# Designed miniproteins, single chains, continued (2), part 55

Each design is a single chain, and the fold is of that chain. pLDDT is the mean over its residues in the fold that is shown.

## One batch from the design tools (miniprotein)

Design m5892
Fold by ESMFold2-Fast:
Structure m5892 (fold): chain A 74 residues (1-74)
Amino acid sequence: DAIAAGDVAALLAELDAIEAAIAAGQASEELERRAEEILRFAVETGNEELRRRALEVLIDIGVQKLVEAVEKVF
């Protein structure tokens, strides 16, 4: 596990893969949880680049979820 290893480069690559999956319409609760885990690790370790990147990915997931929720109402 890249978090257990403290491998920031691997975690950044993992966030890039999650973002690619979101862009392909493959966003899932599992990917959201993983991005949240990476964000928590970034906050705990003070890694600003990793924190910013994880937040960007989580915002993209949140926007997709909001669009889907609005479409169900209208």
Scores: mean pLDDT 78

Design m5893
Fold by ESMFold2-Fast:
Structure m5893 (fold): chain A 65 residues (1-65)
Amino acid sequence: STDFSKLKGEEAAKAILEEEGLPVRITYVDKNGNIRQRILTSEDDILNFIKDNPDAKIISVRRVY
């Protein structure tokens, strides 16, 4: 039961990889307060997401099936 909303940067990336695995669907609030959704299929996708959205509040991370 990892609280992803409290994790930032590399720690968020590590938690996504170790807790859920790939691919994952991430739901987050962007810097403008909009709810966004993205599918991450690789470790590079996770790192790029964190880099592009450093202040994003992660609402949920779920495995895609």
Scores: mean pLDDT 77

Design m5894
Fold by ESMFold2-Fast:
Structure m5894 (fold): chain A 90 residues (1-90)
Amino acid sequence: SEEKEAVLILAYLAVAKEILEENKLLTEEQKKEFEEAEKKAEEKLKSEEVKELAKKMVELMLNYKSDEDREKVIEGVREINEKLEELEKK
């Protein structure tokens, strides 16, 4: 679904932006490109429930700092995906 893809894109963009910023590789041009991509992905989110799941996915991915967090991230992604699939059936 377009919404499920948009949620994943928002998570990827958030993680990529943080990694680039931490390594001092984020230019002003790249920052604008990220903002435009984030806006396009967010426009595909139709409900407040899906927007909340997108925020949870971003938070979950940004909190992945070590291999010890791997299991928690895998479980969290699974739960968010299940909730997204339930919303698609409605």
Scores: mean pLDDT 81

Design m5895
Fold by ESMFold2-Fast:
Structure m5895 (fold): chain A 72 residues (1-72)
Amino acid sequence: SSMERKVEEEIRRLEEESRRESEKMSQRALELLRESEDASVGAGRAIREVGRGVDIMIEKKKKAKELKKEAE
């Protein structure tokens, strides 16, 4: 149905956003490690960035799951 296609498109968009966030998180974490002269400081910043990215990914995946359940 038309509504099913719209829900599928929204789920796909959220999944793509989650994937892009994962890529940005990985690149930023590596950059923070590379730029820091103090390895401990760099590691701390990288861990914090990963945590932030994971939270965003969880939120987007949760929204996708809710939409999928509503489409049942």
Scores: mean pLDDT 74

Design m5896
Fold by ESMFold2-Fast:
Structure m5896 (fold): chain A 77 residues (1-77)
Amino acid sequence: MVLSPEELEEVRAHMERLVEYFRETVPSLSKEEKEKLMKLVDEYIEEAKKLSNPELREIVIETAKEIKEIIEKELEK
């Protein structure tokens, strides 16, 4: 799939909003829910590595890694 520069910017903007949502939501989750979400994010990163579009792959992986960092930081508390 070939995405236009405008479509790639829309994906980036959407992913940034998704990160903000998780930054607000993750602190309210239970430890068990945070651990389950961490496993899902790890699986999502591995699946994202298989994406054929390199620009989309990079955006998705970076977004997932940022969400993972948010969860890890909250689990350390």
Scores: mean pLDDT 81

Design m5897
Fold by ESMFold2-Fast:
Structure m5897 (fold): chain A 98 residues (1-98)
Amino acid sequence: SRIEAAAKLVLEMFPEFSEEEAKEIGQILVDLGYAPLNPVHIYIAATAYKLRKENPEASKEELIAQVLAAARKAFPEVPDSFLEDLVTDVVDYLFEKE
């Protein structure tokens, strides 16, 4: 499935995640309609997922700022508009999910 393919990419970049967590991260990208997946998609979804779990009381705006700062550092060559749109989509998804 598309989720299993995305989960494999998550585990290649972040082997510390469980298979279940990797599938949850993959589901975010699949539900948001991102295909094909590149490293920036995987990094942002995984980072947002991890930071939300570590700081569940953080606001949406705080999480967006933290993920965006991390993404800019990891991918300085990627346009800010692309990073902002992707980070916002992923964080919005996480806040609307259980």
Scores: mean pLDDT 86

Design m5898
Fold by ESMFold2-Fast:
Structure m5898 (fold): chain A 81 residues (1-81)
Amino acid sequence: KFRINELSEEQEKLIVENIAEALRKTKAEKETLEEILELIEKLAKDDKKKALELIKRAIKVAEALGDEETIKKLKEIEEKL
């Protein structure tokens, strides 16, 4: 359970890049992004504001990993909210 308060864009970018690098090293990038998508789908029914914040962060991680398919899915979920 992680709560990230307001971060500067530079701090958020650094954190996202570090997460992406860790996922690449463990070869868990695709599996982790799929789990995040499932969490967002569930959260969207109970708390749309938190779901939108998660989508925003997940898009940045997917962009850092170059996963265009996941970015597209995240944007489609965002448009539904």
Scores: mean pLDDT 70

Design m5899
Fold by ESMFold2-Fast:
Structure m5899 (fold): chain A 64 residues (1-64)
Amino acid sequence: SPMQEMLDAADNMVNSMRTNKFSEDEMQNVADRFLTYASTRLSPNQLQELKNYLQSKIKELLES
């Protein structure tokens, strides 16, 4: 599904952020661009779910 594809892409993106030691600003910039792209593929409700998921993953990464 488009939603599952976007969740998988978000996981890959977060793993890339971890591997390349992104700053918080770099993480937010990449996340914002990704969510803009995802908005063309997902319903508003699915986009909000993806945004919440991605924000939780970035928070975990920043707290580790």
Scores: mean pLDDT 87

Design m5900
Fold by ESMFold2-Fast:
Structure m5900 (fold): chain A 55 residues (1-55)
Amino acid sequence: MKELEELRKRYEEELQRAVDEVKKASDISPDATVEATRKAVERLRQLREELEKAL
C-alpha cells in the first residue's frame, strides 16, 4: 500500500514536470515543443507501466 502511494505521488510529480517542460518549450519553438511532448509522453508511459506493476 505505501509503495503504491509513493508511485502515485511520483507519477503526479512527473506529470506536472512534463506539463511544465512542454509549456516552456512552446515559448521557444515548435520543434522544441514537439521534442518536449515526445519525451513527456515516453516518461508518462514508463511511469504508467510502473504503476500497473504495483497494482
Scores: mean pLDDT 76

Design m5901
Fold by ESMFold2-Fast:
Structure m5901 (fold): chain A 91 residues (1-91)
Amino acid sequence: LKEVIEKEKESFKKGAADSFRDAAEYARQGNVREARIEAVAGLILASLGIDDPEKLKKVRELVNEAGRALDQGRYDEAAKLFEEAAKLVEK
């Protein structure tokens, strides 16, 4: 039972990292809408996969900063922040 829950959490963390990497790719393309959709998906999956509240808080902070960069047309900065979020959820 506990092993099944841990495997599901690892699956959610992988999904979150994949979504944040997709958000980074869309951000570099200037596709703000798709970048935001992937970022939201990544946050939902991260909230399901991450038990550490400090780690989850840092992920949310990185995604919020990336969102602000997207709003300001700073697409390369947004992509970098999404990639940092992806790396953090994999740890």
Scores: mean pLDDT 87

Design m5902
Fold by ESMFold2-Fast:
Structure m5902 (fold): chain A 92 residues (1-92)
Amino acid sequence: EFDEVLDRAKKLVEEGNYEEALKLLTEHAMKLGSRPVRSEEDRARLDALTHLAGAIKAGLPKETVLELIDMAKEDPQAAAERAGELLREKRK
């Protein structure tokens, strides 16, 4: 499920369809966040989806967003941390 969401988001970003990619990531983040009990894995995935959505919303470069999506497939926590770092730099 999580990897399937990332694969769809990657395709949408590659096509330049940022609005649909943002919607997809946000919808899945909300579904995961609405669970009454979350595992450590679910928390890492939620953080990754939230930060990827934030990266798209903030207008980070397409290449950067694609790199973050690939990172999230391997390590959701690392992707969330990297996206958060880039978002902080963008706000300067």
Scores: mean pLDDT 79

Design m5903
Fold by ESMFold2-Fast:
Structure m5903 (fold): chain A 84 residues (1-84)
Amino acid sequence: MEELREKAALHFSRAVSAAIAGDYDAALKHVDEASELYKKAGRPEIAEALRTLGRKFVRALAAGDQEAADKAMSELDRAVMEAH
């Protein structure tokens, strides 16, 4: 399961990089891939948080709403910490 988690984290890192670069289609694809990998790794709560809050983060950046993007990322970090 370590390899699945590592691959999921890499995909999420790529999603953030793509979103910051303005490639929102690639960012959403990487969010979905990270979510699916966390689900396969037995972490469905993190998978759901990534799918919902990760997509919200990408959409906020696409809309030019940096405050909403920062809030979505903060909520995602909190959800990951609470999942244990």
Scores: mean pLDDT 82

Design m5904
Fold by ESMFold2-Fast:
Structure m5904 (fold): chain A 84 residues (1-84)
Amino acid sequence: LSPEERAAGAETLRAAADAAAATGTPLGARVAELLREAADALAAGDVERAEELNRKALELMATLPEADQRAVLAAVAAAGRRLA
């Protein structure tokens, strides 16, 4: 991954984290924490750590209510459009 690709990936993870935090739930807060840690790891060039943290976040996100899952996915899509 180039520095630009890592920056784009980190931006997407931060957008997802903000959406998870916006749910106002303890589970959403934990998902947000993992996604922010993944974004920081990716920005620092630690791709393996970023992938591991992102997998943990996805596992927890699967336990969120469907509406909250859709909100996170919508934020990711919006971040992707900004980067296009």
Scores: mean pLDDT 78

Design m5905
Fold by ESMFold2-Fast:
Structure m5905 (fold): chain A 70 residues (1-70)
Amino acid sequence: EAREKAAEVARLIENKDYDGVAELFEEWGLTEAAEAARRLKTLQLPPHSITDEARKAAHVIGKALLELEA
């Protein structure tokens, strides 16, 4: 179920396991979302600075999750 997949991705994100998120997206054929997850991990160093790159990566991941729900 797409909802089940989205829930597992959310769980990994809550645990800051972006490598796990990227691996799941890669297995599902969502390579762009997998790259976004890896990029988000490297760009999350300063907690008070939400970079445009981090925002774009989150948006790509969100779109991938919506596609899974569709």
Scores: mean pLDDT 67

Design m5906
Fold by ESMFold2-Fast:
Structure m5906 (fold): chain A 75 residues (1-75)
Amino acid sequence: MEKEIQELRRKAAQLYTAASIARAGAEANLAFAERSSPEMAKVFLEQARVDERTAEENEKKAEELEKKAEELEAE
């Protein structure tokens, strides 16, 4: 049980790190879009959207793993 909880928390931490990196990527792409031609801005905005989606998916998975770890710890 303790080993399972540790593994879930470790995996959640990795997913939060990945989400943080994706969010930083989205912010960078939004900044690039502001400084670009209209044609290039469209490309950067699309990439920012993809990065935001990736962050949201990883955060959701991390939350599910943390909830499972909390349920095991509460028993």
Scores: mean pLDDT 85

Design m5907
Fold by ESMFold2-Fast:
Structure m5907 (fold): chain A 77 residues (1-77)
Amino acid sequence: AAFDYFAKNLADTDFLQSHLQALAEAAQKQDFNQADLATLVVFMKDQELDSSQLPAILQALKESSSAQELIEKLAPL
């Protein structure tokens, strides 16, 4: 579910399917719901985040229980 959401909504970015899979797995481990996935995608697109920032996004995901916490941790990007 999370992978399909990222693949559909981040198709216009340079993220590869393997990158989207890593994001989906991390989001599922943190129990991100549909609203969290939507919030994260909007943030990533608004900030024009690309694959070079994937390690920072994955680290923030591991430390966050919600998309709001994730956004606060990624603000320095």
Scores: mean pLDDT 78

Design m5908
Fold by ESMFold2-Fast:
Structure m5908 (fold): chain A 102 residues (1-102)
Amino acid sequence: MTVTGPAVPAGSEAALGGGLAVHADATAAGRVRVRVEVLDAAGNLLAVAEGVADLGVGPSGAAARVVEVNAAGTGTARVSLYDAAGALVGEGTGAEVEVLAP
């Protein structure tokens, strides 16, 4: 399985316990673990979201839940998807996300 350009939609908001949508385009169906890190311009980690999704072949939606907020602010989302064996199957970066105060 390979996932091409997984991304959080631009203008998404990250609130502690809230959801972040993730767009994915997969070459094969399977279960993935989703990790989203929101980083500020200096590379500081503002928030983490985690989830599990069952992807189909082609474009699919996934969701991650915000499990950690370290600071409020505007950052960019880095998305990492892992298969059942823990192998990295896709990465994406560049969506602007507003992190809300906890």
Scores: mean pLDDT 83

Design m5909
Fold by ESMFold2-Fast:
Structure m5909 (fold): chain A 75 residues (1-75)
Amino acid sequence: MTEEEQLVTLILAAGYRVSGDRRLLPEVVKLTREAIENNMPPEEVLEKASRLVAEATGLSVEEARERILEEIRRQ
């Protein structure tokens, strides 16, 4: 696994934990696969994860992004 693939996986795992919604697991897995297969930059993955979490939680995209970054820093 490349450092970029690891970071993508960490971002999406953090987003899933911040969401607290088990129903998002298939979407998170799908986005992880798409990100790795298409060599998606971590910045774009963070934006997509932030939107997904915002929709699931009712947070703003900016608040979702901040919570994901905080969750990554805890690891």
Scores: mean pLDDT 79

Design m5910
Fold by ESMFold2-Fast:
Structure m5910 (fold): chain A 75 residues (1-75)
Amino acid sequence: SEAERERLRRVAEAAERHFEELVAALSEGVKRGVETIARTGSREEAARALGGALLMETNAGNQTVRDVLERALAE
Protein backbone atom coordinates (compact mmCIF):
# COMPACT_ATOMS: atom_id res chain seq x y z
CA SER A 1 0.00 0.00 0.00
CA GLU A 2 0.99 3.67 -0.32
CA ALA A 3 1.06 3.99 3.48
CA GLU A 4 3.49 1.06 3.72
CA ARG A 5 5.73 2.58 1.01
CA GLU A 6 5.72 5.97 2.74
CA ARG A 7 6.57 4.33 6.10
CA LEU A 8 9.45 2.38 4.52
CA ARG A 9 10.73 5.60 2.88
CA ARG A 10 10.68 7.51 6.20
CA VAL A 11 12.40 4.61 7.98
CA ALA A 12 15.07 4.47 5.22
CA GLU A 13 15.68 8.22 5.67
CA ALA A 14 16.08 7.75 9.44
CA ALA A 15 18.40 4.78 8.77
CA GLU A 16 20.59 6.99 6.57
CA ARG A 17 20.83 9.69 9.27
CA HIS A 18 21.33 7.33 12.26
CA PHE A 19 22.96 4.34 10.58
CA GLU A 20 25.47 3.19 13.25
CA GLU A 21 23.02 3.63 16.16
CA LEU A 22 20.22 1.71 14.40
CA VAL A 23 22.47 -1.12 13.14
CA ALA A 24 23.70 -1.66 16.73
CA ALA A 25 20.10 -2.36 17.85
CA LEU A 26 19.52 -5.25 15.40
CA SER A 27 19.78 -8.95 16.30
CA GLU A 28 23.23 -10.44 15.53
CA GLY A 29 22.29 -12.31 12.32
CA VAL A 30 20.31 -9.42 10.81
CA LYS A 31 23.06 -6.95 11.81
CA ARG A 32 25.68 -9.02 9.91
CA GLY A 33 23.50 -9.01 6.79
CA VAL A 34 23.07 -5.22 6.84
CA GLU A 35 26.79 -4.70 7.54
CA THR A 36 27.67 -6.86 4.51
CA ILE A 37 25.43 -4.74 2.26
CA ALA A 38 27.02 -1.58 3.72
CA ARG A 39 30.52 -2.89 2.85
CA THR A 40 29.67 -4.08 -0.68
CA GLY A 41 26.77 -1.85 -1.82
CA SER A 42 25.93 1.84 -2.00
CA ARG A 43 24.97 4.01 0.98
CA GLU A 44 21.41 4.13 -0.41
CA GLU A 45 21.24 0.32 -0.63
CA ALA A 46 22.59 0.01 2.93
CA ALA A 47 20.02 2.48 4.32
CA ARG A 48 17.17 0.69 2.49
CA ALA A 49 18.33 -2.72 3.79
CA LEU A 50 18.62 -1.35 7.34
CA GLY A 51 15.16 0.24 7.08
CA GLY A 52 13.61 -3.05 5.98
CA ALA A 53 15.41 -4.94 8.76
CA LEU A 54 14.22 -2.45 11.41
CA LEU A 55 10.59 -2.76 10.28
CA MET A 56 10.82 -6.56 10.10
CA GLU A 57 12.24 -6.84 13.64
CA THR A 58 9.73 -4.29 14.99
CA ASN A 59 6.84 -6.25 13.41
CA ALA A 60 8.25 -9.47 14.92
CA GLY A 61 7.97 -7.89 18.39
CA ASN A 62 11.57 -6.81 19.07
CA GLN A 63 10.88 -4.05 21.61
CA THR A 64 14.52 -2.86 21.73
CA VAL A 65 14.53 -2.26 17.97
CA ARG A 66 11.07 -0.62 18.16
CA ASP A 67 12.25 1.81 20.88
CA VAL A 68 15.43 2.82 19.03
CA LEU A 69 13.53 3.24 15.74
CA GLU A 70 10.84 5.40 17.43
CA ARG A 71 13.53 7.68 18.88
CA ALA A 72 15.24 8.04 15.49
CA LEU A 73 11.92 8.82 13.74
CA ALA A 74 11.10 11.49 16.38
CA GLU A 75 14.27 13.46 15.47
Scores: mean pLDDT 80

Design m5911
Fold by ESMFold2-Fast:
Structure m5911 (fold): chain A 63 residues (1-63)
Amino acid sequence: DTIPADLVSSDPERVERALLRLHIAPDPAYVPALQRALSNPALSPAQRAVIARLLESFGVAVA
């Protein structure tokens, strides 16, 4: 499972791949990884917004 590592990667293509996988098959088991990903400085504003919406869809408040 590469999603947690891809979400905190400095490679924007790896982040995009992880977000696409989560869009296709959302899994609340990745909530902690998504929360950690919000601290990734390599995220674009669009990627941060996608992560925030995924967290909200799982019932998690975004800080």
Scores: mean pLDDT 78

Design m5912
Fold by ESMFold2-Fast:
Structure m5912 (fold): chain A 86 residues (1-86)
Amino acid sequence: SLESEVERLAEQIMEAAIAGDKEAVRRLARELLDLLVRAGYSRDEARRLALERISDKLNEAVREGKMSVDQRIEALAVVNEALEEA
């Protein structure tokens, strides 16, 4: 389902962010955007939804002790750049 694919991509972005793999974060964020656009969202709606989903997942990871606040800040900067350039 769309939700299962979105969740999987968000989890992969989280794992890449924990690993400090900025290129994987950028690539996976764009994959999530493309998935949402293919599902029928406008590009602007897809950007907002992708950012919201990724942000929620990263915030959860910080709360659970899986990721530092600094790692979250760096990951969100990469995500915002990737989504704006797409």
Scores: mean pLDDT 88

Design m5913
Fold by ESMFold2-Fast:
Structure m5913 (fold): chain A 65 residues (1-65)
Amino acid sequence: SEEEIKEKIKKELEEMEKTGKAKDSVSKEELPYEKFVYSAETKKYIGIKDYLGKFKDHTLGSPFS
């Protein structure tokens, strides 16, 4: 559910902020967390550029079920 996804994002972001790094699930690289965003579709972190591309035609703030 969306609530579960938000909680997972929050927990992972808190861990990234503590360590200052995030591990890309796709490339397996450690990069600054600010360059990642959690993908609800794949349930993994992806590059923020790719994530924003998915919402280009959407109103910001639209929720996912």
Scores: mean pLDDT 51

Design m5914
Fold by ESMFold2-Fast:
Structure m5914 (fold): chain A 60 residues (1-60)
Amino acid sequence: SSSALQAKREAIERDIIDAMTRMQLTLTPDERERLRIQLKYAERMGDAARVAALRAQLAA
């Protein structure tokens, strides 16, 4: 591809990555509530690894 098309592609790829990163860090109230419920169940099951992962997701 031409250098102009390559630069355009790279800009689009960066925009997509940035949007995905922002979306992954943004929890809706419903998503946060689901994670809280999963955390309670993980705590009841004694799954320390899952508890740590869910706490990290809720902290973001």
Scores: mean pLDDT 74

Design m5915
Fold by ESMFold2-Fast:
Structure m5915 (fold): chain A 98 residues (1-98)
Amino acid sequence: MSDEEIRKEAEKLKEEGDKAFKEGKLDKALEYYADAAVLYKEIGDDEGLAETLVNLAKVYAAKGQLDKAKELLEKALEIYKKIGNEEGVQKVEELIKE
């Protein structure tokens, strides 16, 4: 598959994860977001990876797994800092406070 095809599949998986999370299907949301994160990582899409790690963290927080959620937010924060995304840094720091 081309990087463009892989990106489209990652976006689709992320959308399915969003739907599952909204429906309260937490384990299904984790599966979709984890699959999307793998694909973003394969193509070097740091922005997509960081955003997906934030979504994974939100699901883990909803499951009461706060330590795992924090670990994922810290990983996303590191990526946003490396790519110079100040908006992403601010959003993740706000989530860590809550």
Scores: mean pLDDT 87

Design m5916
Fold by ESMFold2-Fast:
Structure m5916 (fold): chain A 68 residues (1-68)
Amino acid sequence: MLTKEEVIRLAVEFAREAADTLPQEAYDLALQKIGEVAQEFIANPDTTLEEARKKLEEVLAEVKAQAA
């Protein structure tokens, strides 16, 4: 079961990666999408840690593609 603490740790790690790699406008969008996905994980405890990490990787890839 994915805990709220694990979700927050993942969100922080991906937010930090977004801050290091994306321009300001894309960073703001990435933070919004990371927050939405994190809220979904907290609402659905059946999500695994590996699945959550993969979904966040997909979110960052999508935001980066939209920014390019």
Scores: mean pLDDT 80

Design m5917
Fold by ESMFold2-Fast:
Structure m5917 (fold): chain A 84 residues (1-84)
Amino acid sequence: NAKEIAQKYVDKAIEAAKAGNDEEALRYLSLAVATYLTGKEIPENSEDLEEQITLALATMYVALLAREHGSVLKAAEEVKKKIE
């Protein structure tokens, strides 16, 4: 279930953010959003154009969300609420 995989990635993002690893947290959060949007697990090194674009958009979205909230942890908690 892609939703369950996305939730697992968000939980990993929250753990990384709490540990002070914002780079790892944003990476997991981007994977969570991309997986949730496509309904399938997106590999980080995908050669599929649609998957590459989806991951790029997810990465931009979570970066902007983190800037808006002033915290990667707060951004991860917000994504968790959206994907449940």
Scores: mean pLDDT 85

Design m5918
Fold by ESMFold2-Fast:
Structure m5918 (fold): chain A 72 residues (1-72)
Amino acid sequence: STEEKAKEVSELVREDVEKGVELAIRLMEESSAEDTRYITEEVANQMAEIGADGDAIARVMGAGARAIERKR
């Protein structure tokens, strides 16, 4: 499910932020607009909670916003 995918990305982000971001962006490309919004919010929140770099968080949020706009 999308929730399970977002959880896998969040777990990867805790271990390796850069790999987690790469996986999140790939899943956003394969997902619906609604699922992309969910993945973006869950991953960005997880990154903020672990104190990830603001530029990395902005990259995830920006990729999500662009992917959603593209799917309209």
Scores: mean pLDDT 81

Design m5919
Fold by ESMFold2-Fast:
Structure m5919 (fold): chain A 62 residues (1-62)
Amino acid sequence: MKIELESDVIPPSETTTITFEDGSKFTELDSDILKKYKGKEGVVKYTDPKTGEELSVKLKIL
């Protein structure tokens, strides 16, 4: 399955939360979720382990 991100791909973590436009929130993206939200946009928030900074990344599922 393919996804397109505005930034570098990050591995899922327990602190990573993905929020879609419909208000759905997920802590992980499995293939079933990616298939269901194909063509939808979301926002991922996570802490960069190298800088300790909270980052927000826009994603689009293709």
Scores: mean pLDDT 64

Design m5920
Fold by ESMFold2-Fast:
Structure m5920 (fold): chain A 61 residues (1-61)
Amino acid sequence: ADAAEAAAALRAAAEISPEGARHLAETMDDAALAGLGVGVEGQTGVPLSAAATRGGLLLLA
């Protein structure tokens, strides 16, 4: 998924504020982001790589 699709999926699956999204994007490593992406995929059907998840979080910030 591109960053815009990731942002939409993240917003649908999780309660993330803009401040929280920025914090997660800056502090989570690739393994943690991949885990978040798997959780979002389970709720939305949108597969997210660590890179797409980071991009989506930055778009939500």
Scores: mean pLDDT 77

Design m5921
Fold by ESMFold2-Fast:
Structure m5921 (fold): chain A 104 residues (1-104)
Amino acid sequence: SKLEAVNEKIKEIHKQNPLAYIDLEELARILREKGHEELAELAEEVAKAIKENKDLSEELVKKMEERAEEIIKLAKEIQKEGKDSAAMRGAAILIELVEILKRN
């Protein structure tokens, strides 16, 4: 399932890079500064899931799937700007999670 695939990736990220949540928190800060409040909140929820090794809710995963194209577009813009290495790494994580949702 899409939910199971994304949550397995969250567990993998937690084990391989336990500080990845900091990159997502920085991404959320940049998204909020750019006026993307709902996407900032989404990035913060993903950060919390990685930090606490907890599953994302079905509701949150559904919101990620519904906003997948917007998330990828904005995350790629942050990577292209190249101004904040932590936000760029956070953007890469969000892109990977959203691409898992598109494949499953």
Scores: mean pLDDT 89

Design m5922
Fold by ESMFold2-Fast:
Structure m5922 (fold): chain A 83 residues (1-83)
Amino acid sequence: MIEELAKELREAIVSPLDDEKVQRLAEALGVSYETLKAVLEGRTPTTPEGKEVQELFDKILENPDLEEQAEIVREFLARKAAR
């Protein structure tokens, strides 16, 4: 499940997405649609949430291994749960 989410996120970063897929990913990550969409469009994050999403994207792109990407997503979700 986390591995699937990591894979979909990486695909979202490297390819244009429709709004429905972006909404599904935002829900899975526990972030706002507007924040995820803005970062995917390459906008400079101005909110704490946007900065966290940008950091997530940078780590995923740096790590092409799916297991490492899944670990990065798992850490992100744990941090979000901690608030």
Scores: mean pLDDT 76

Design m5923
Fold by ESMFold2-Fast:
Structure m5923 (fold): chain A 72 residues (1-72)
Amino acid sequence: SAVDALKAHYDKLIAETRKDLEAYRKEVVESNKDLPKEEQDNIRDTLDTLIDQMIKAAQQQAQKKIDAVKQS
């Protein structure tokens, strides 16, 4: 169905976005590996919070698009 195809499309897009954000997180963490542990932990926590917020926003937007198709 069109709904199933759209869901699969957004599931893939969100998974790719998460992968890109996790790659960025890894790069930032690696670049800061020589900092004190407390500072490294703060960087990880900040990035994890931002990634979570971005993925949740993407999921909400995807659901809005899926709901629009269901109404058509």
Scores: mean pLDDT 85

Design m5924
Fold by ESMFold2-Fast:
Structure m5924 (fold): chain A 99 residues (1-99)
Amino acid sequence: NPLEELLKELEEAVRKLIEFEEEMREAARGPPVVWTPEEAQERSKKLDEIDEISKFLREKIGDENVLKLYELRRRLREEGKSKEEIFEELVKYIREVLK
């Protein structure tokens, strides 16, 4: 089923996005660190992956829905929701958009 395959890809994209956002927030709260060349390359690679995920989401659900998804993610985080709760709510939003 092409729709179920698309949903699985969107769910994976959202999970990666949430994990990267959590890593970025944790890094921002810590003291300045000296990155190794390998760590700096890994961070650059993650930024490229997020750009590709964002592009994929925009192509599949549209720019307006991606902006709403990002706002929903931020709101849930401010409310103190867990990563799993945020993931479930973002996936629910995507499923509603694809109806």
Scores: mean pLDDT 78

Design m5925
Fold by ESMFold2-Fast:
Structure m5925 (fold): chain A 110 residues (1-110)
Amino acid sequence: SITDKVKELIDKIIKKLNEMQEKIEKAKTVEEAKEIAISELEKITKELVDFLLSLGMPEYAEKVKKLSEEAIEKIKKAKTFEEIKKVLAEYYKKLLGILYEALEEAEKKD
């Protein structure tokens, strides 16, 4: 079902976000942490957008894309590891909110 596919997507993305946080924690410089964060966010965003579009959920794909664009711009402006971590924590929280809304819509269609 579309609901099961969205649940699997959420689990997969939580794992990827945790892996991104571990890579950033191992970074030796703020610039390295930014490069890791931006690269990983771009990869996660492409995967999420492509998958949500394949499920016929373009409104959620747009929300994910916009959230990621805003997070990437904030990361580019960050000057410390703490600022990068704060941006990513907010991104994680808001992204899960969008994905759980997509899950509720999927449940209504099934």
Scores: mean pLDDT 88

Design m5926
Fold by ESMFold2-Fast:
Structure m5926 (fold): chain A 100 residues (1-100)
Amino acid sequence: SEEIEELEKLALQAYMSLLAAADGDLSQIPRALAALEKMLELARKAKVPEELLKELERIAQEGKRLAEDYAAGRVSAEEVRARTVELMRRLGEVLKRLAA
């Protein structure tokens, strides 16, 4: 699906932006948030099963909160890396179910 490919692209963009922020480029935090918001908008427009849509919403909300917490100095760069890896693992599982 073209929508699934765009979701994967936005997810990768958010992931890369968060990792760049963790390496010191804090200007990437707004890019990560924008990519996560676009991913949610696209997921709502795509004919995604409700259960998978809710999981995508949870993943995007957690990623958005993580980026905001890092910008506010509440989490370390190491914690951002660890949490983005876990969020991307969960996102990958949802995308596999959408592609099946």
Scores: mean pLDDT 80

Design m5927
Fold by ESMFold2-Fast:
Structure m5927 (fold): chain A 73 residues (1-73)
Amino acid sequence: VELPDLDFWKRAARVIARTVVEKLKGKKSLDEIRAEAHRALDRFVEQNGVPDEWRPELRAALDAAVEEEWAKQ
């Protein structure tokens, strides 16, 4: 079994981004969606013991995924 690595957590961050955008689509602005996605990622990192050193890369992956999903609307 492969242990969770940075790429695993980046995939999880992208799933969080897609879920938040889909849930709040048409109800909130891009900035509000980004803020909610940041809060969701912070909770996810805390709850799953993800290394804090990976947080900047996870945030970058999350932000890119939010922008991509927003643009597809």
Scores: mean pLDDT 79

